Designed miniproteins, single chains, continued (5). Designs and how they scored, part 72

Each design is a single chain, and the fold is of that chain. pLDDT is the mean over its residues in the fold that is shown.

## One batch from the design tools (miniprotein)

Design m18487
Fold by ESMFold2-Fast:
Formats: structure tokens, sequence, C-alpha cells
Structure m18487 (fold): chain A 100 residues (1-100)
């Protein structure tokens, strides 16, 4: 629903800001994990027939951006894996929105 799409968008925006500001692997891991949560919520919102597909798509795109930024800031495998998880869940949300 709209609440899920808005929550996904706010979390995705927070993930982008955190990833962009990240100077440590711990911050990159946090950004990647937050992006994964945002991407998952965006996919659920996109799959909801009463949901705002445009907001879900935007949240998914932002989750991908956050995941990619987290990967760029990562120096450990754990931080890279967190960023990949964020990017992949964002891609899943974008694909779900595109099929809706």
Amino acid sequence: GLAEALAALLLALAAVVLAAAATTDEQAIAAGRLAAVAGGLAARAAADPDGDVALALLAGVLAVVAGRLAIRKATTREAVDAGIAGALTGIGAVLTAGLA
C-alpha cells in the first residue's frame, strides 16, 4: 500500500545518504543492510495492486544506488556482500514495479 511505498522511499533515501557519507566498513554495512530493507519493502509495495507503483519504483532505484555506493565505500568482503544485497533487492523492486 501507500504506507509501504512511503516507508520504502524514506528508508532508501536514508540508505543513500548513509552510503554517500560512509567512511568505515561498519557504515557501509549499515547502508547496504538499510538498502536491502528498503528494496524489500519497495518490492512488496510494487506487488500490491492498491500500491503506488511510481513511489515503489523510485524507492527501488534509490536502494540500487545506495547498494552501489556502499560497495564503493567497502574494503571488507562483509561490507561488499551487504552492498550487493542492497543492490539486488533494489533491482528486484524495479523489476516487480516494471511487471506491475
Scores: mean pLDDT 83

Design m18488
Fold by ESMFold2-Fast:
Structure m18488 (fold): chain A 61 residues (1-61)
Amino acid sequence: SKEELKEELEKLKEEAEKIDSAAGKALVHDINEVLENIDKLSEEEIREIIKKAKKALEQLK
């Protein structure tokens, strides 16, 4: 559901906020933009965004 995907995005945002870097701040901004527009996106589009955000977060750790 979109509610579950929103919760996953919010969790990824919290993890990105712990990264003290410009790239970490950019990832937080990107996740916020997705959360703001979540009702305009399909579940498939949100899942792809989550997948890419997870990969980006992994590379910043």
Scores: mean pLDDT 81

Design m18489
Fold by ESMFold2-Fast:
Structure m18489 (fold): chain A 75 residues (1-75)
Amino acid sequence: DLRQQLLQVGAEYRYLLDNLNTDEDVEKMQEKLDEALQLLKQMGLISLNPNEQRELDRLTQKMIEGLREIIEKNK
């Protein structure tokens, strides 16, 4: 069930966000975000053209960079 997998990935992402402490946690969050996007595409809930995909990729990269900066600041 793709919907149940999506809910599980979302719960895991939230858990990682609430317990964010290391660069490995940020990498796991990126993996969970990628899993969620793939599930949404498989479910037909999103359909991105090349420009939309590039913008999404850029925004997700900026988010991941911001999370890494927060970890660096807390060292």
Scores: mean pLDDT 76

Design m18490
Fold by ESMFold2-Fast:
Structure m18490 (fold): chain A 89 residues (1-89)
Amino acid sequence: SSNEAAVKVEELRRYLEEAEARALALVRDERAREEIRRRFEELYERLKKLEEDVGDVNKKVSKEEFEGRLEELRREAEEILREAEERAR
């Protein structure tokens, strides 16, 4: 449902914000922090585009495509966090 899609987008947005905050807390190098912020900005833009595509009556985004795009964004955020954890060693 459209209501379910909106809830899932908002839940992922909150997850991305929490993952960004955690990654930035782990990394003290300013250049690495700027790279993390840039990468999360790209994920936020892609999430916004997904929200727009789902709301667009001229675009037919299937449930499978929607779930796949959400999962891809989650995996990329987890990868950024993993890399930040490696840098904190």
Scores: mean pLDDT 86

Design m18491
Fold by ESMFold2-Fast:
Structure m18491 (fold): chain A 108 residues (1-108)
Amino acid sequence: PEAERARREAYRILAEAFDRMAKVLQEGLEKGDGTAALDEVARIGQEASDKLRALGERGTPEQRAVADEALAEFQRDVKRILGAMAKSLEEGVKLAQEAADRYRAEAA
């Protein structure tokens, strides 16, 4: 129950972060300001990373392993989104929303 609760909390943090990133990227697309959107995405990413690290630090070794794996998945998704944004801000929005939806389902 505790490891499962930590997993749900970690994936909730990820879902919220990617949902916020998708909104910021969509706003950047609408305003034509990709630089401001990139800076805000980086800030949201750092905030989510800090929350996941704090979750791991407060937990048992098992809960820490869950937080570490969630952080690794998060970093992989962020790299994918940033790579897509180098080609298209629109594609970045799509990938961020897909990641949010996936992690929201995992949190349930």
Scores: mean pLDDT 83

Design m18492
Fold by ESMFold2-Fast:
Structure m18492 (fold): chain A 98 residues (1-98)
Amino acid sequence: NAVEDLKRDIKALENVRKAVEEAQTPLDLEIAAALGLIVISLTIKFLEKKGFPKEYIDKLREHGAALSAAADARDKQGVIEHLKGAIETLKKLAEELE
């Protein structure tokens, strides 16, 4: 079920967001941000395979790119912002499916 797969990805990104918020060192932030990028990348591949609307895929790519840039800048708040954006994008998609 696509909705169940999306809910799993949402939960994974929520867990990553908590890890970012709790990060006390630059290394912990880099690890959490990298995990977030992996989850977003895998979710994009899943959405493409299932033929989901390009609008949601493009929005996830936008948040992934911005998250990567924020991580490179060591901008913890920027990483949190774009993780939240990816989560909101997936929640909206899940709502439109059921």
Scores: mean pLDDT 88

Design m18493
Fold by ESMFold2-Fast:
Structure m18493 (fold): chain A 57 residues (1-57)
Amino acid sequence: MTAEELEARAAEAFAAAKDAAEASRQGRVLYDEGLASGLSPEEAEAAIVRGAIRAGA
């Protein structure tokens, strides 16, 4: 998984989330998948943050 793919998945998941608790659970799952795919913690966190911004914009 690339950082761009993680960002897109995070944006989709956060836009679809019904509440903050669901968004938090989805973000954690995606972060763990990003790390498992070879992204650094900083890359995975940055991608999820960008995804959240896209969903909230």
Scores: mean pLDDT 83

Design m18494
Fold by ESMFold2-Fast:
Structure m18494 (fold): chain A 90 residues (1-90)
Amino acid sequence: MLEMYKEIVESAKEELEQLKAALEEIKPQLTPEEAAQLEALLDEMRKLIKRAEELVEKNAPEKEIQEELIELAKKRKDFVQAYNDAVLKL
């Protein structure tokens, strides 16, 4: 159980770095507002990953860990939508 959540957190960290790299690649083509929105979403995802990692490390109830991961999934969806909208304008 705990090991599974550690793997989910590590995978989320890897995905965050990939999303950051993808943003940096298209950033010169974005408006300042689009870039700021995408960076803000990545920052919120980073904070949620850190909270989930802390909950896993202290062996918090599974429900608390799942709540943070659900919020992370929502922010990931928001990022992907905003990223796709920005790319379609290029």
Scores: mean pLDDT 86

Design m18495
Fold by ESMFold2-Fast:
Structure m18495 (fold): chain A 84 residues (1-84)
Amino acid sequence: SMEEARRAAEEAVRDAKIGAKLLKEGIETGDKQKILQGIGYILRAIGLVFQAALLDEEIGKEAAEKVTKALKEGGLDISIEGAG
């Protein structure tokens, strides 16, 4: 379960970084396809954080914190633990 939790957490952080970048670039350039792709990656990242938390509460919490940081560094106010 710990290995599965770690994989979900690592995937969540990667997806959050990709999603934040795509969404930011899409908004700046008016590229609707990038906006939709970015949203899709962010939603997947949120689902993976919850999956990690169900497998291991501590790993899930760390994943949520890292995803939140990745989204904020991408210039987004979206947060799994609350509104940014």
Scores: mean pLDDT 82

Design m18496
Fold by ESMFold2-Fast:
Structure m18496 (fold): chain A 55 residues (1-55)
Amino acid sequence: SKEAAAERLGYASEEAFERALAEAKKQPGNPVLEAAQLTVATEPNEANRERALAA
């Protein structure tokens, strides 16, 4: 889930994680985007992966 991904990546909340993803999308190659993609790739639930990427 977005909350689990945020916790795994060291963000204080799901909201902080979504904000970081939005900023990362403005800067291709950003480490935050790469870490988010890696975390989502290990998520067993497809719906949770899609929601995390849509943040």
Scores: mean pLDDT 63

Design m18497
Fold by ESMFold2-Fast:
Structure m18497 (fold): chain A 83 residues (1-83)
Amino acid sequence: SALLEEIEKGIEKAAEAIRKAIEAVRNDPSLKPDFDKGLENLEETSNIDIEKVYKALEEGEKAVEELVEEVKEKVRKLVEELL
């Protein structure tokens, strides 16, 4: 359905935004305070595992990819439960 396609696009967009935010902080640590505020808001609204986000910041590309896939799966599951 068109709604499921739009939801899937939204999930992909959100995952890409998270990946870009993590890479931005890895490349410029001065962005970390703004990133930390964003993570606090995400944990409050979605129960995202902040420890995995910090692990992705430290370990790099592979951990970022693993985190992005977990976030996509968690969001898909929440959407399926709401529909």
Scores: mean pLDDT 67

Design m18498
Fold by ESMFold2-Fast:
Structure m18498 (fold): chain A 60 residues (1-60)
Amino acid sequence: GKVKTFTITDNGVRLKDLKLSEDPNKGKQMIDNGNVYVNGKKADGNTLLVLGDVVTVTEL
């Protein structure tokens, strides 16, 4: 699968509000399937992100 990594450049965004995919439904599925990590820890859609956080997504 493809692995994508993003560094957060803004404060106060939640993981569910990030554009993890061109299709918002796919982004939600990635979170729900546990394919998203923040700073190496598995995250959910309500995870609050801060400047400098590293988000890693595995696409199937």
Scores: mean pLDDT 76

Design m18499
Fold by ESMFold2-Fast:
Structure m18499 (fold): chain A 70 residues (1-70)
Amino acid sequence: SKKELEEIKREEQLTQKLRQLVEELRRQGLPESVIQQRVLDLVSRELGLPRSVIRQRRQRLIQQEQEIES
């Protein structure tokens, strides 16, 4: 439904903002493991979903972005 697509788009926008944050944290010299944990924790809190579900959805969004870049 349209409502589900809007929810996915909001999740994508959040993911994009988090990627920008990840780049900023990398510039600060934080370890990748710490950066990934912070990203998962923030997204989990924002969406109210377990970290495992967030990881699965993130992988799907990365694949979708690769198709758009083509």
Scores: mean pLDDT 71

Design m18500
Fold by ESMFold2-Fast:
Structure m18500 (fold): chain A 101 residues (1-101)
Amino acid sequence: SSARERLLRLALEYAERLEKAESGEEIIEIMRERYERLQRLAPEVSVASEEELEAAVARAREHLAALKAATPTEEELREFLEELREKARREREELERLLAE
């Protein structure tokens, strides 16, 4: 119960930060920080090595660079960021419900 609550609160903290993120680069950095803190809090539930995390972050950055290189409009980039924020908002609401139970 206590460990579960700590994990849910950590997840909620990062969902709130993702909801407020202003750029794709900021989202990638928030996700990396979340993973690192989650590993420290619950190392036995971590499924990825430091090398796998760095590879995932590199792939996410390459994906963002490819999206930008595809000459998307500022509106398309904004829509992409808004979709990521919406997913974070839904995750935050779900986590708040789990913590209230």
Scores: mean pLDDT 73

Design m18501
Fold by ESMFold2-Fast:
Structure m18501 (fold): chain A 60 residues (1-60)
Amino acid sequence: MKKKLLEEAEELEKKAKELEAQAQAMIADPSSSPQEVTKLMQQAMDNKSKAEELKKEAEE
């Protein structure tokens, strides 16, 4: 059961990393909207927070 939580956390961490990379690329692109960059950063942070919570539950 705990292994499933760790796998889910790892997937969320991967998604957060991809979203951060996407936001970073958009920051370098002058055609990108600041609103879209903010949205991607918020989604990345949310995924990171969820991954941390799942890791904490897996340790219990």
Scores: mean pLDDT 80

Design m18502
Fold by ESMFold2-Fast:
Structure m18502 (fold): chain A 110 residues (1-110)
Amino acid sequence: MSEVEELVERLRELGAPEAAEYVEELERKVKNEEVLKASLEAARAVIEGVENDDMEKGIEEASKILRELREKLKNASEEEKEEAFLGIELVSDVIKALREAYEAKKQAAE
């Protein structure tokens, strides 16, 4: 199983199919291997956070990964910076979709 397939399955199990689509979009649109790897690591951190009922810790770890990516690429080409921005946006979309799914589950549990 690829890393993308693993994360997509985990997101579906969490009831977040929209977040799974954003992870698939990361693989399809992000061609820079370093940006893709960091984006998938950030998405994994959020998923692990939700699975452990600590989404805020997952978001904090994801934010750290994306900050380190941004710092590493601050002097990179414009194309690499655009890829990093795309990766960060898609991870942000994953976080938003996961948060909506997590909040819906909490409301159902009262």
Scores: mean pLDDT 83

Design m18503
Fold by ESMFold2-Fast:
Structure m18503 (fold): chain A 89 residues (1-89)
Amino acid sequence: MEYSDDNPLLQQVKEILSELTGKPVSSITKDSSLFHDLKIGVFTNSEIEELVKLLNKRFGTNLTVDDLKNKVTTVQELVNLIEEEKKKV
């Protein structure tokens, strides 16, 4: 699957993850694991809930904590989930 290197959704997702984790955007890649590399939800479930709220606010989606726990492992998978949810509405 080919994707554009200039995908604005990927950049916006990286920025949200940077704000949530305190990691610089440049250290977050499409292949970064939300739970293993970024440690989101490893220490508290509140981090996953906050991520869901930030994504829904920025993209106008209706994602749930269960969507992130069951469907998403990497930043790229998160971007794909957001794109699919935007297509359904």
Scores: mean pLDDT 75

Design m18504
Fold by ESMFold2-Fast:
Structure m18504 (fold): chain A 118 residues (1-118)
Amino acid sequence: SMAEEEKRKEREELFKEVNKRLQEELQEKYEEYQELVRRAQEALLAGDLETAEKLKEEAEKLLKEIEEEEKKIIEEFVKEKGVSEELAEQIYVRLETALALQRIGAETDLELARRKRE
């Protein structure tokens, strides 16, 4: 129906707006997270397991801080735009899914680096 298409378009527009705000406010932290993962991979390839573990722990800690800041940004966005509770929940689920995929990606990259060392 046209009403369902309008709701989908409105939802997509809101997702684009929140994603843009997240990128603008958290770009430096996203870049820092990627750099920590990259350095952990390099440490694994060099056989420096102690440094790799420390960098992995720092990356995971930073990712948790990013998650908390993203949730705060979304909370403010939801209040500012008057987003419905149902739509706000969908934004949070999308964010949690994206973060889970980033963790899986980083863990896969680190595992591949470890296997190349063997």
Scores: mean pLDDT 84

Design m18505
Fold by ESMFold2-Fast:
Structure m18505 (fold): chain A 61 residues (1-61)
Amino acid sequence: DEVKQQAQQEVEKAAREASRTVPAEVLLELAKETIEKINSEDDPEVIKKIVEEFKRKIEEL
């Protein structure tokens, strides 16, 4: 699924960028939870929202 693969890549990229300020353990847990949600979701619009929520959460840390 192209949408899910692109979403996973965006999560990984955002986590990599946030690793400068956020502890790796916290990022790993959030990324795993986000990727799990992406893999369990079939709606591309919901998948996009999941990615945006992840980016918001890491910005607030």
Scores: mean pLDDT 78

Design m18506
Fold by ESMFold2-Fast:
Structure m18506 (fold): chain A 98 residues (1-98)
Amino acid sequence: SAARRAAAEALAAAGLAALSEAVRHVKQAEDFFKQGKYDEALKHAELAIEAAERARALADQLRTEYGLDGVAAFLRREAEEVERRAREIKEKVLEKLK
């Protein structure tokens, strides 16, 4: 139905927005780390992880509720990559704050 399609498109848009937020935060974390601003790098790495986890949850809902396997797989893959990068920055920050 048109209503079901609109709901799926809105959920996909929310997932893409969460992924975009995660990407923005991980880039900020990487930039702050290069500047030696480790507290800010840690904060943005944690925000990137939270946004990536939200994108993955929305991807799972797209798959389970709407059967949109392709967009769900894309969102999950990209969110997992951002989460990996953010966790790497977090680990490096903890080594610097020794």
Scores: mean pLDDT 91

Design m18507
Fold by ESMFold2-Fast:
Structure m18507 (fold): chain A 87 residues (1-87)
Amino acid sequence: SMREEAMEHVRKGEELTLEALSSPELDEELLKEAIKHFKKALELDPNNEVAQLGLYATLLRLKNPSEEDIAFAEKYVPEDIKKVFDP
């Protein structure tokens, strides 16, 4: 199902994010790969809160997030989710 496929992408995104953060220096290529998985999860399940949180949190960790990924987050991540990171 689309929901099951979305959950698989969320899981892969989370694993890649943890791998990026586990190294002595942040691996931004792993973070970019995680973003691809969170974006795919949201295309399959737009209301998946874990994917919304994962996408936004990962974008905040990048030094120079792409305008495309920022625009994607603006469309798919609700304001209430964004406020979790900037209360």
Scores: mean pLDDT 85

Design m18508
Fold by ESMFold2-Fast:
Structure m18508 (fold): chain A 88 residues (1-88)
Amino acid sequence: SSLSQAGQHLNQGILFFRQGNYDDAITHFQQAIKLGSGFLRSVSLTNLGNVYFNQGNYDDATRYYNESLAIDPNNVVAKRNLNLVKQK
């Protein structure tokens, strides 16, 4: 299913992110966002925001955290990291 594929892409994105392979992480998180919905899409948007935050791209990080919070307002990671990016 699209949700199963989205979950696989989310997991692959997280693995690449942990390895510091940000380009591959972005590609997989974008596929997870495209194929996923609800909580899975929110988490994927948060992780995509985290990649841009780590690259110093605070405008893109802010956008993706806000998109994540529009889906899941209780996403503690997105709220915390959005507050951190506002200090930059």
Scores: mean pLDDT 90

Design m18509
Fold by ESMFold2-Fast:
Structure m18509 (fold): chain A 95 residues (1-95)
Amino acid sequence: SEAAEQEKLAKEFLELVKEIEEIVKELKELVEKHLADSEEGKKILERAEEIKKKALEIASGASQRNYKEAIKALKEAKKELEELLEEAKELAKKA
């Protein structure tokens, strides 16, 4: 049913928002532990905050009529954050 499809989309949307927040938290903890006061760590956190801000702006505008578009944009934001997390992990290995 259309209602069941919208419920599934709403759940996926909420899960993506939570995952984005969790990745940003992990990035912050990793930078604070291994890259504290580094210029590279600062740039990674600034980029992560920018991506999170854009993701939350998309989330604030989301409705039943645009969940698919919002989900696509959130998936792209999550991918960018996962790439930043891998970059931060590689930099932490060299610290």
Scores: mean pLDDT 83

Design m18510
Fold by ESMFold2-Fast:
Structure m18510 (fold): chain A 81 residues (1-81)
Amino acid sequence: STSTTNNTMNSHMNHSVNNMGDTMTNFNTMMSSSDPSTVTMMNNMMNDNFNSSVSGMNGMFNDMNVDDSTMNSYVNDYTNT
């Protein structure tokens, strides 16, 4: 049902937000012990992780047999929030 799908999406979004918090804590810990080249690498990894999360979500929607139009609508809503 639409309600079930919405609840699943909210669960994934909350998980992603919590993972971002943990990633920031780990990032700060690594930066305190790392040289400037490692800091640059970590910044690149954070950008890659964001793109990977979106790709993972798209893969999950494909497995759920969600059409591209519906998937793009959810991605746009997420991005514009």
Scores: mean pLDDT 59

Design m18511
Fold by ESMFold2-Fast:
Structure m18511 (fold): chain A 66 residues (1-66)
Amino acid sequence: MEELKKKFHELAEEAIKRYNDLKEEYQRRISKAKTPEEIANIRREYQKKLQEISDEYNKKLEELVK
């Protein structure tokens, strides 16, 4: 039980770190954007990266609970 809880915590921490790194990159790029289209493109990239991180996290969680 403790071992699984630890693995869940490790996965959550890794995901949080990846999300935070991505958020910092997003904020940096947004602050440099000059046009609404640039902002829209940055947001699209951000959403795509968020989905990728979420998908990998969920796959790892599913493997742990099997």
Scores: mean pLDDT 81

Design m18512
Fold by ESMFold2-Fast:
Structure m18512 (fold): chain A 60 residues (1-60)
Amino acid sequence: SLLPGAAAALAARHEALKLGSEEAAKRAQDMYDRAVASGTEEESLRAGEEAARAVREALN
């Protein structure tokens, strides 16, 4: 039972790990933690978007 943004951040972390980017995975993990800690849909969505963007930017 994850908020949509938290699930997105977790997915971004898994994607970074599959691509071998530990740095991007760590950033996505931090965003996931923030989303879960907030417990709100709004903050969760923002964190998920930021995590996905960070992974995309790290991988070009």
Scores: mean pLDDT 75

Design m18513
Fold by ESMFold2-Fast:
Structure m18513 (fold): chain A 109 residues (1-109)
Amino acid sequence: ALDERLDRLSEEATRYGAKLGREYANKSVEEIKKAVDEAAKYGRELGKDLPPEVQELLSALAKQNAATEILREAEKLGVPKEVIDTARALQAEAGRELDRHVQRILERL
């Protein structure tokens, strides 16, 4: 039951992050940063009734998917280099955060 619930929440975090990333890919640097932060907040709220470590994993997963989709769509749309460079930096940071939270959970199994 918990494994099935975690799988569903992970899928929801991934889908919401990607959706938000698509909506904000052509926005300003400031709006893109806000979108990534909102994805992280949404992922954390999905895990509200779960241990903090799971909340942070879902937060990082949503953030990583938002940043990755922003970068993918921004490159397709040919937005200014400053926006693409910001999206790349956010994607790299989000990927590192996700890897750290995955490692922490695996170390406690």
Scores: mean pLDDT 82

Design m18514
Fold by ESMFold2-Fast:
Structure m18514 (fold): chain A 65 residues (1-65)
Amino acid sequence: MADEKAREAAERGAKEGGHPGSGAVLGGGLAYQQGADEEQVRAAARLAAEMNGGDERIGEQAAES
């Protein structure tokens, strides 16, 4: 999966979630539905967390849940 797809999933997750944690879970879930591997799912979760003012650790925590 390309980096652009992970970013798109992160943007959608961030918008729908409205919070770093919720956005990260949604972003990672969207990437997973698009056939992303584990690394791309984590990347999407991290980006979604950051877009809502969180840090990468919030995204990683959400990807593990």
Scores: mean pLDDT 70

Design m18515
Fold by ESMFold2-Fast:
Structure m18515 (fold): chain A 91 residues (1-91)
Amino acid sequence: KEEEERKKRFIELVKRQARRLAEDILTNYTKYPELQKLARELLQAIDNEDWETASKVLKEILKLLEKLGAHPGYIETVRNLLKKFEELAKE
């Protein structure tokens, strides 16, 4: 029961971080249709708690952000979120 509560809190935290990232991309990368599409796919995956799909989508977002020369701190934030999705996918 205590482990279920910790897992629920972790999932809620990850969902909030993922929504924030997706909203940021939708707001600041309006000239990049591929990133806009991936951000929407990320939102759908997290709403369905499909962590495997969320991990794949986030890897694609990370590759595109790196190619665009996004700020190193932002790239690190995305990498940290990816690690959390991979942890959830290992259920």
Scores: mean pLDDT 83

Design m18516
Fold by ESMFold2-Fast:
Structure m18516 (fold): chain A 72 residues (1-72)
Amino acid sequence: MLRERAVARVRELGEEKGTLSAEQVQQAVLDAGAPEEVARAIKEEVDSTLGGEATAEQAALVVEAVLASHGL
């Protein structure tokens, strides 16, 4: 399912890089098939809540919460 793919992608990328920028999280969820408006909402949440950088765990939680709020 989209949510599982997006969370897995973000965790994999975060493990490789240590931290992810808001732009990297946005691109990862776009690559997983998320709509552009939802990917942008995820980026905005990372920027506003986490100061533009996230650990793998933080990014996964934001992605899961935002996708769930959109019924994805």
Scores: mean pLDDT 85

Design m18517
Fold by ESMFold2-Fast:
Structure m18517 (fold): chain A 84 residues (1-84)
Amino acid sequence: MPEEVKEALKELKELSKKIIEKARNGEDKKEIDKLLQQMKDLADNMIQLLRRTAPPQADEVIKEFKNLVKKTEEEVKKILEEQS
């Protein structure tokens, strides 16, 4: 698997945790949306790379990227709805 994909997955996991923590701490919705967009862009770029290169376990890693983004968005939505 490309080193870039491994680093991106690690960065995405750290970014997810940071976004959720910021949302819980009452961070500006505009800043949260910006960070969520950065997370989506990183995930989409890595998914495209994985689809193109098709390394072993590509499908499993693609699912991991997609699930991490989805779970982060769902958690942030719940937090922001509770704060409104």
Scores: mean pLDDT 81

Design m18518
Fold by ESMFold2-Fast:
Structure m18518 (fold): chain A 65 residues (1-65)
Amino acid sequence: APPVYRLTAVEDVTVVSSPVIELKKGDTIEVTDPRLRSDGMLEFTDVATGRPAMLDASKVELSPL
């Protein structure tokens, strides 16, 4: 299985996915395959949905599980 990371919102952030998800400061989701883009966006797969998503990397923290 791919390594799982805990993604924690450090401020309110919009997750660009289908559907769009709004995270509030302190919310956590589990993600796989996180990749930081040169534009500051973090791309990942949402563990709960199995679907690709992205958000502003400056508004979140990642920790390995």
Scores: mean pLDDT 85

Design m18519
Fold by ESMFold2-Fast:
Structure m18519 (fold): chain A 85 residues (1-85)
Amino acid sequence: MAAEEEERMRLIIEELHRRSDLTAQGVKGAPDAELVLEHARRGGLDVVDLAESLAFNLTPEEARELAERLGLPEEDRERLVEVAR
């Protein structure tokens, strides 16, 4: 995958780890960044799929801000807002 896309995925994984540090009692923690990137390299997921997983627990405004920080296209930003509560 492109270095730009890997960087976006790393930002999402960092945000997931940040959130899971507050809630991960009894679970083996957030996915390893390398494991997630390997799934992406195999075509198992892309940056938008990963961002949607995070956005599910965000408000629509927070999801919009996340998509803007990641530099996602407008249609993908709208999708994240739709997934958010």
Scores: mean pLDDT 60

Design m18520
Fold by ESMFold2-Fast:
Structure m18520 (fold): chain A 100 residues (1-100)
Amino acid sequence: SKAKKIIEVMKKALEEIEKIVKESDEPQELKDIVLLKLKRAKEKLEWMEKNKASLEEVVEEVESFIEQLRKWSELFSEEDKEKILEVLKKAEEEIRKIKE
């Protein structure tokens, strides 16, 4: 389904962002907050997949996560922010193609 494909794209983006956060030189307190947010986002996507959430519900949740992560990226160094934003941009482009 399109919903399942969108969940897979977003899960991959969350894993790539997790790696960027873990490898960053940011304060541990900032890393812990963002990593917890990423873990909860992944758990929500897994719950949605298991409960066969509609395409519209999955799109709404994923768009909400992307907006939240974009805001959190502002707290990172310019280099790490650019890496996070690039991952999110690629995810949005893939999701747009799946929605078509």
Scores: mean pLDDT 87

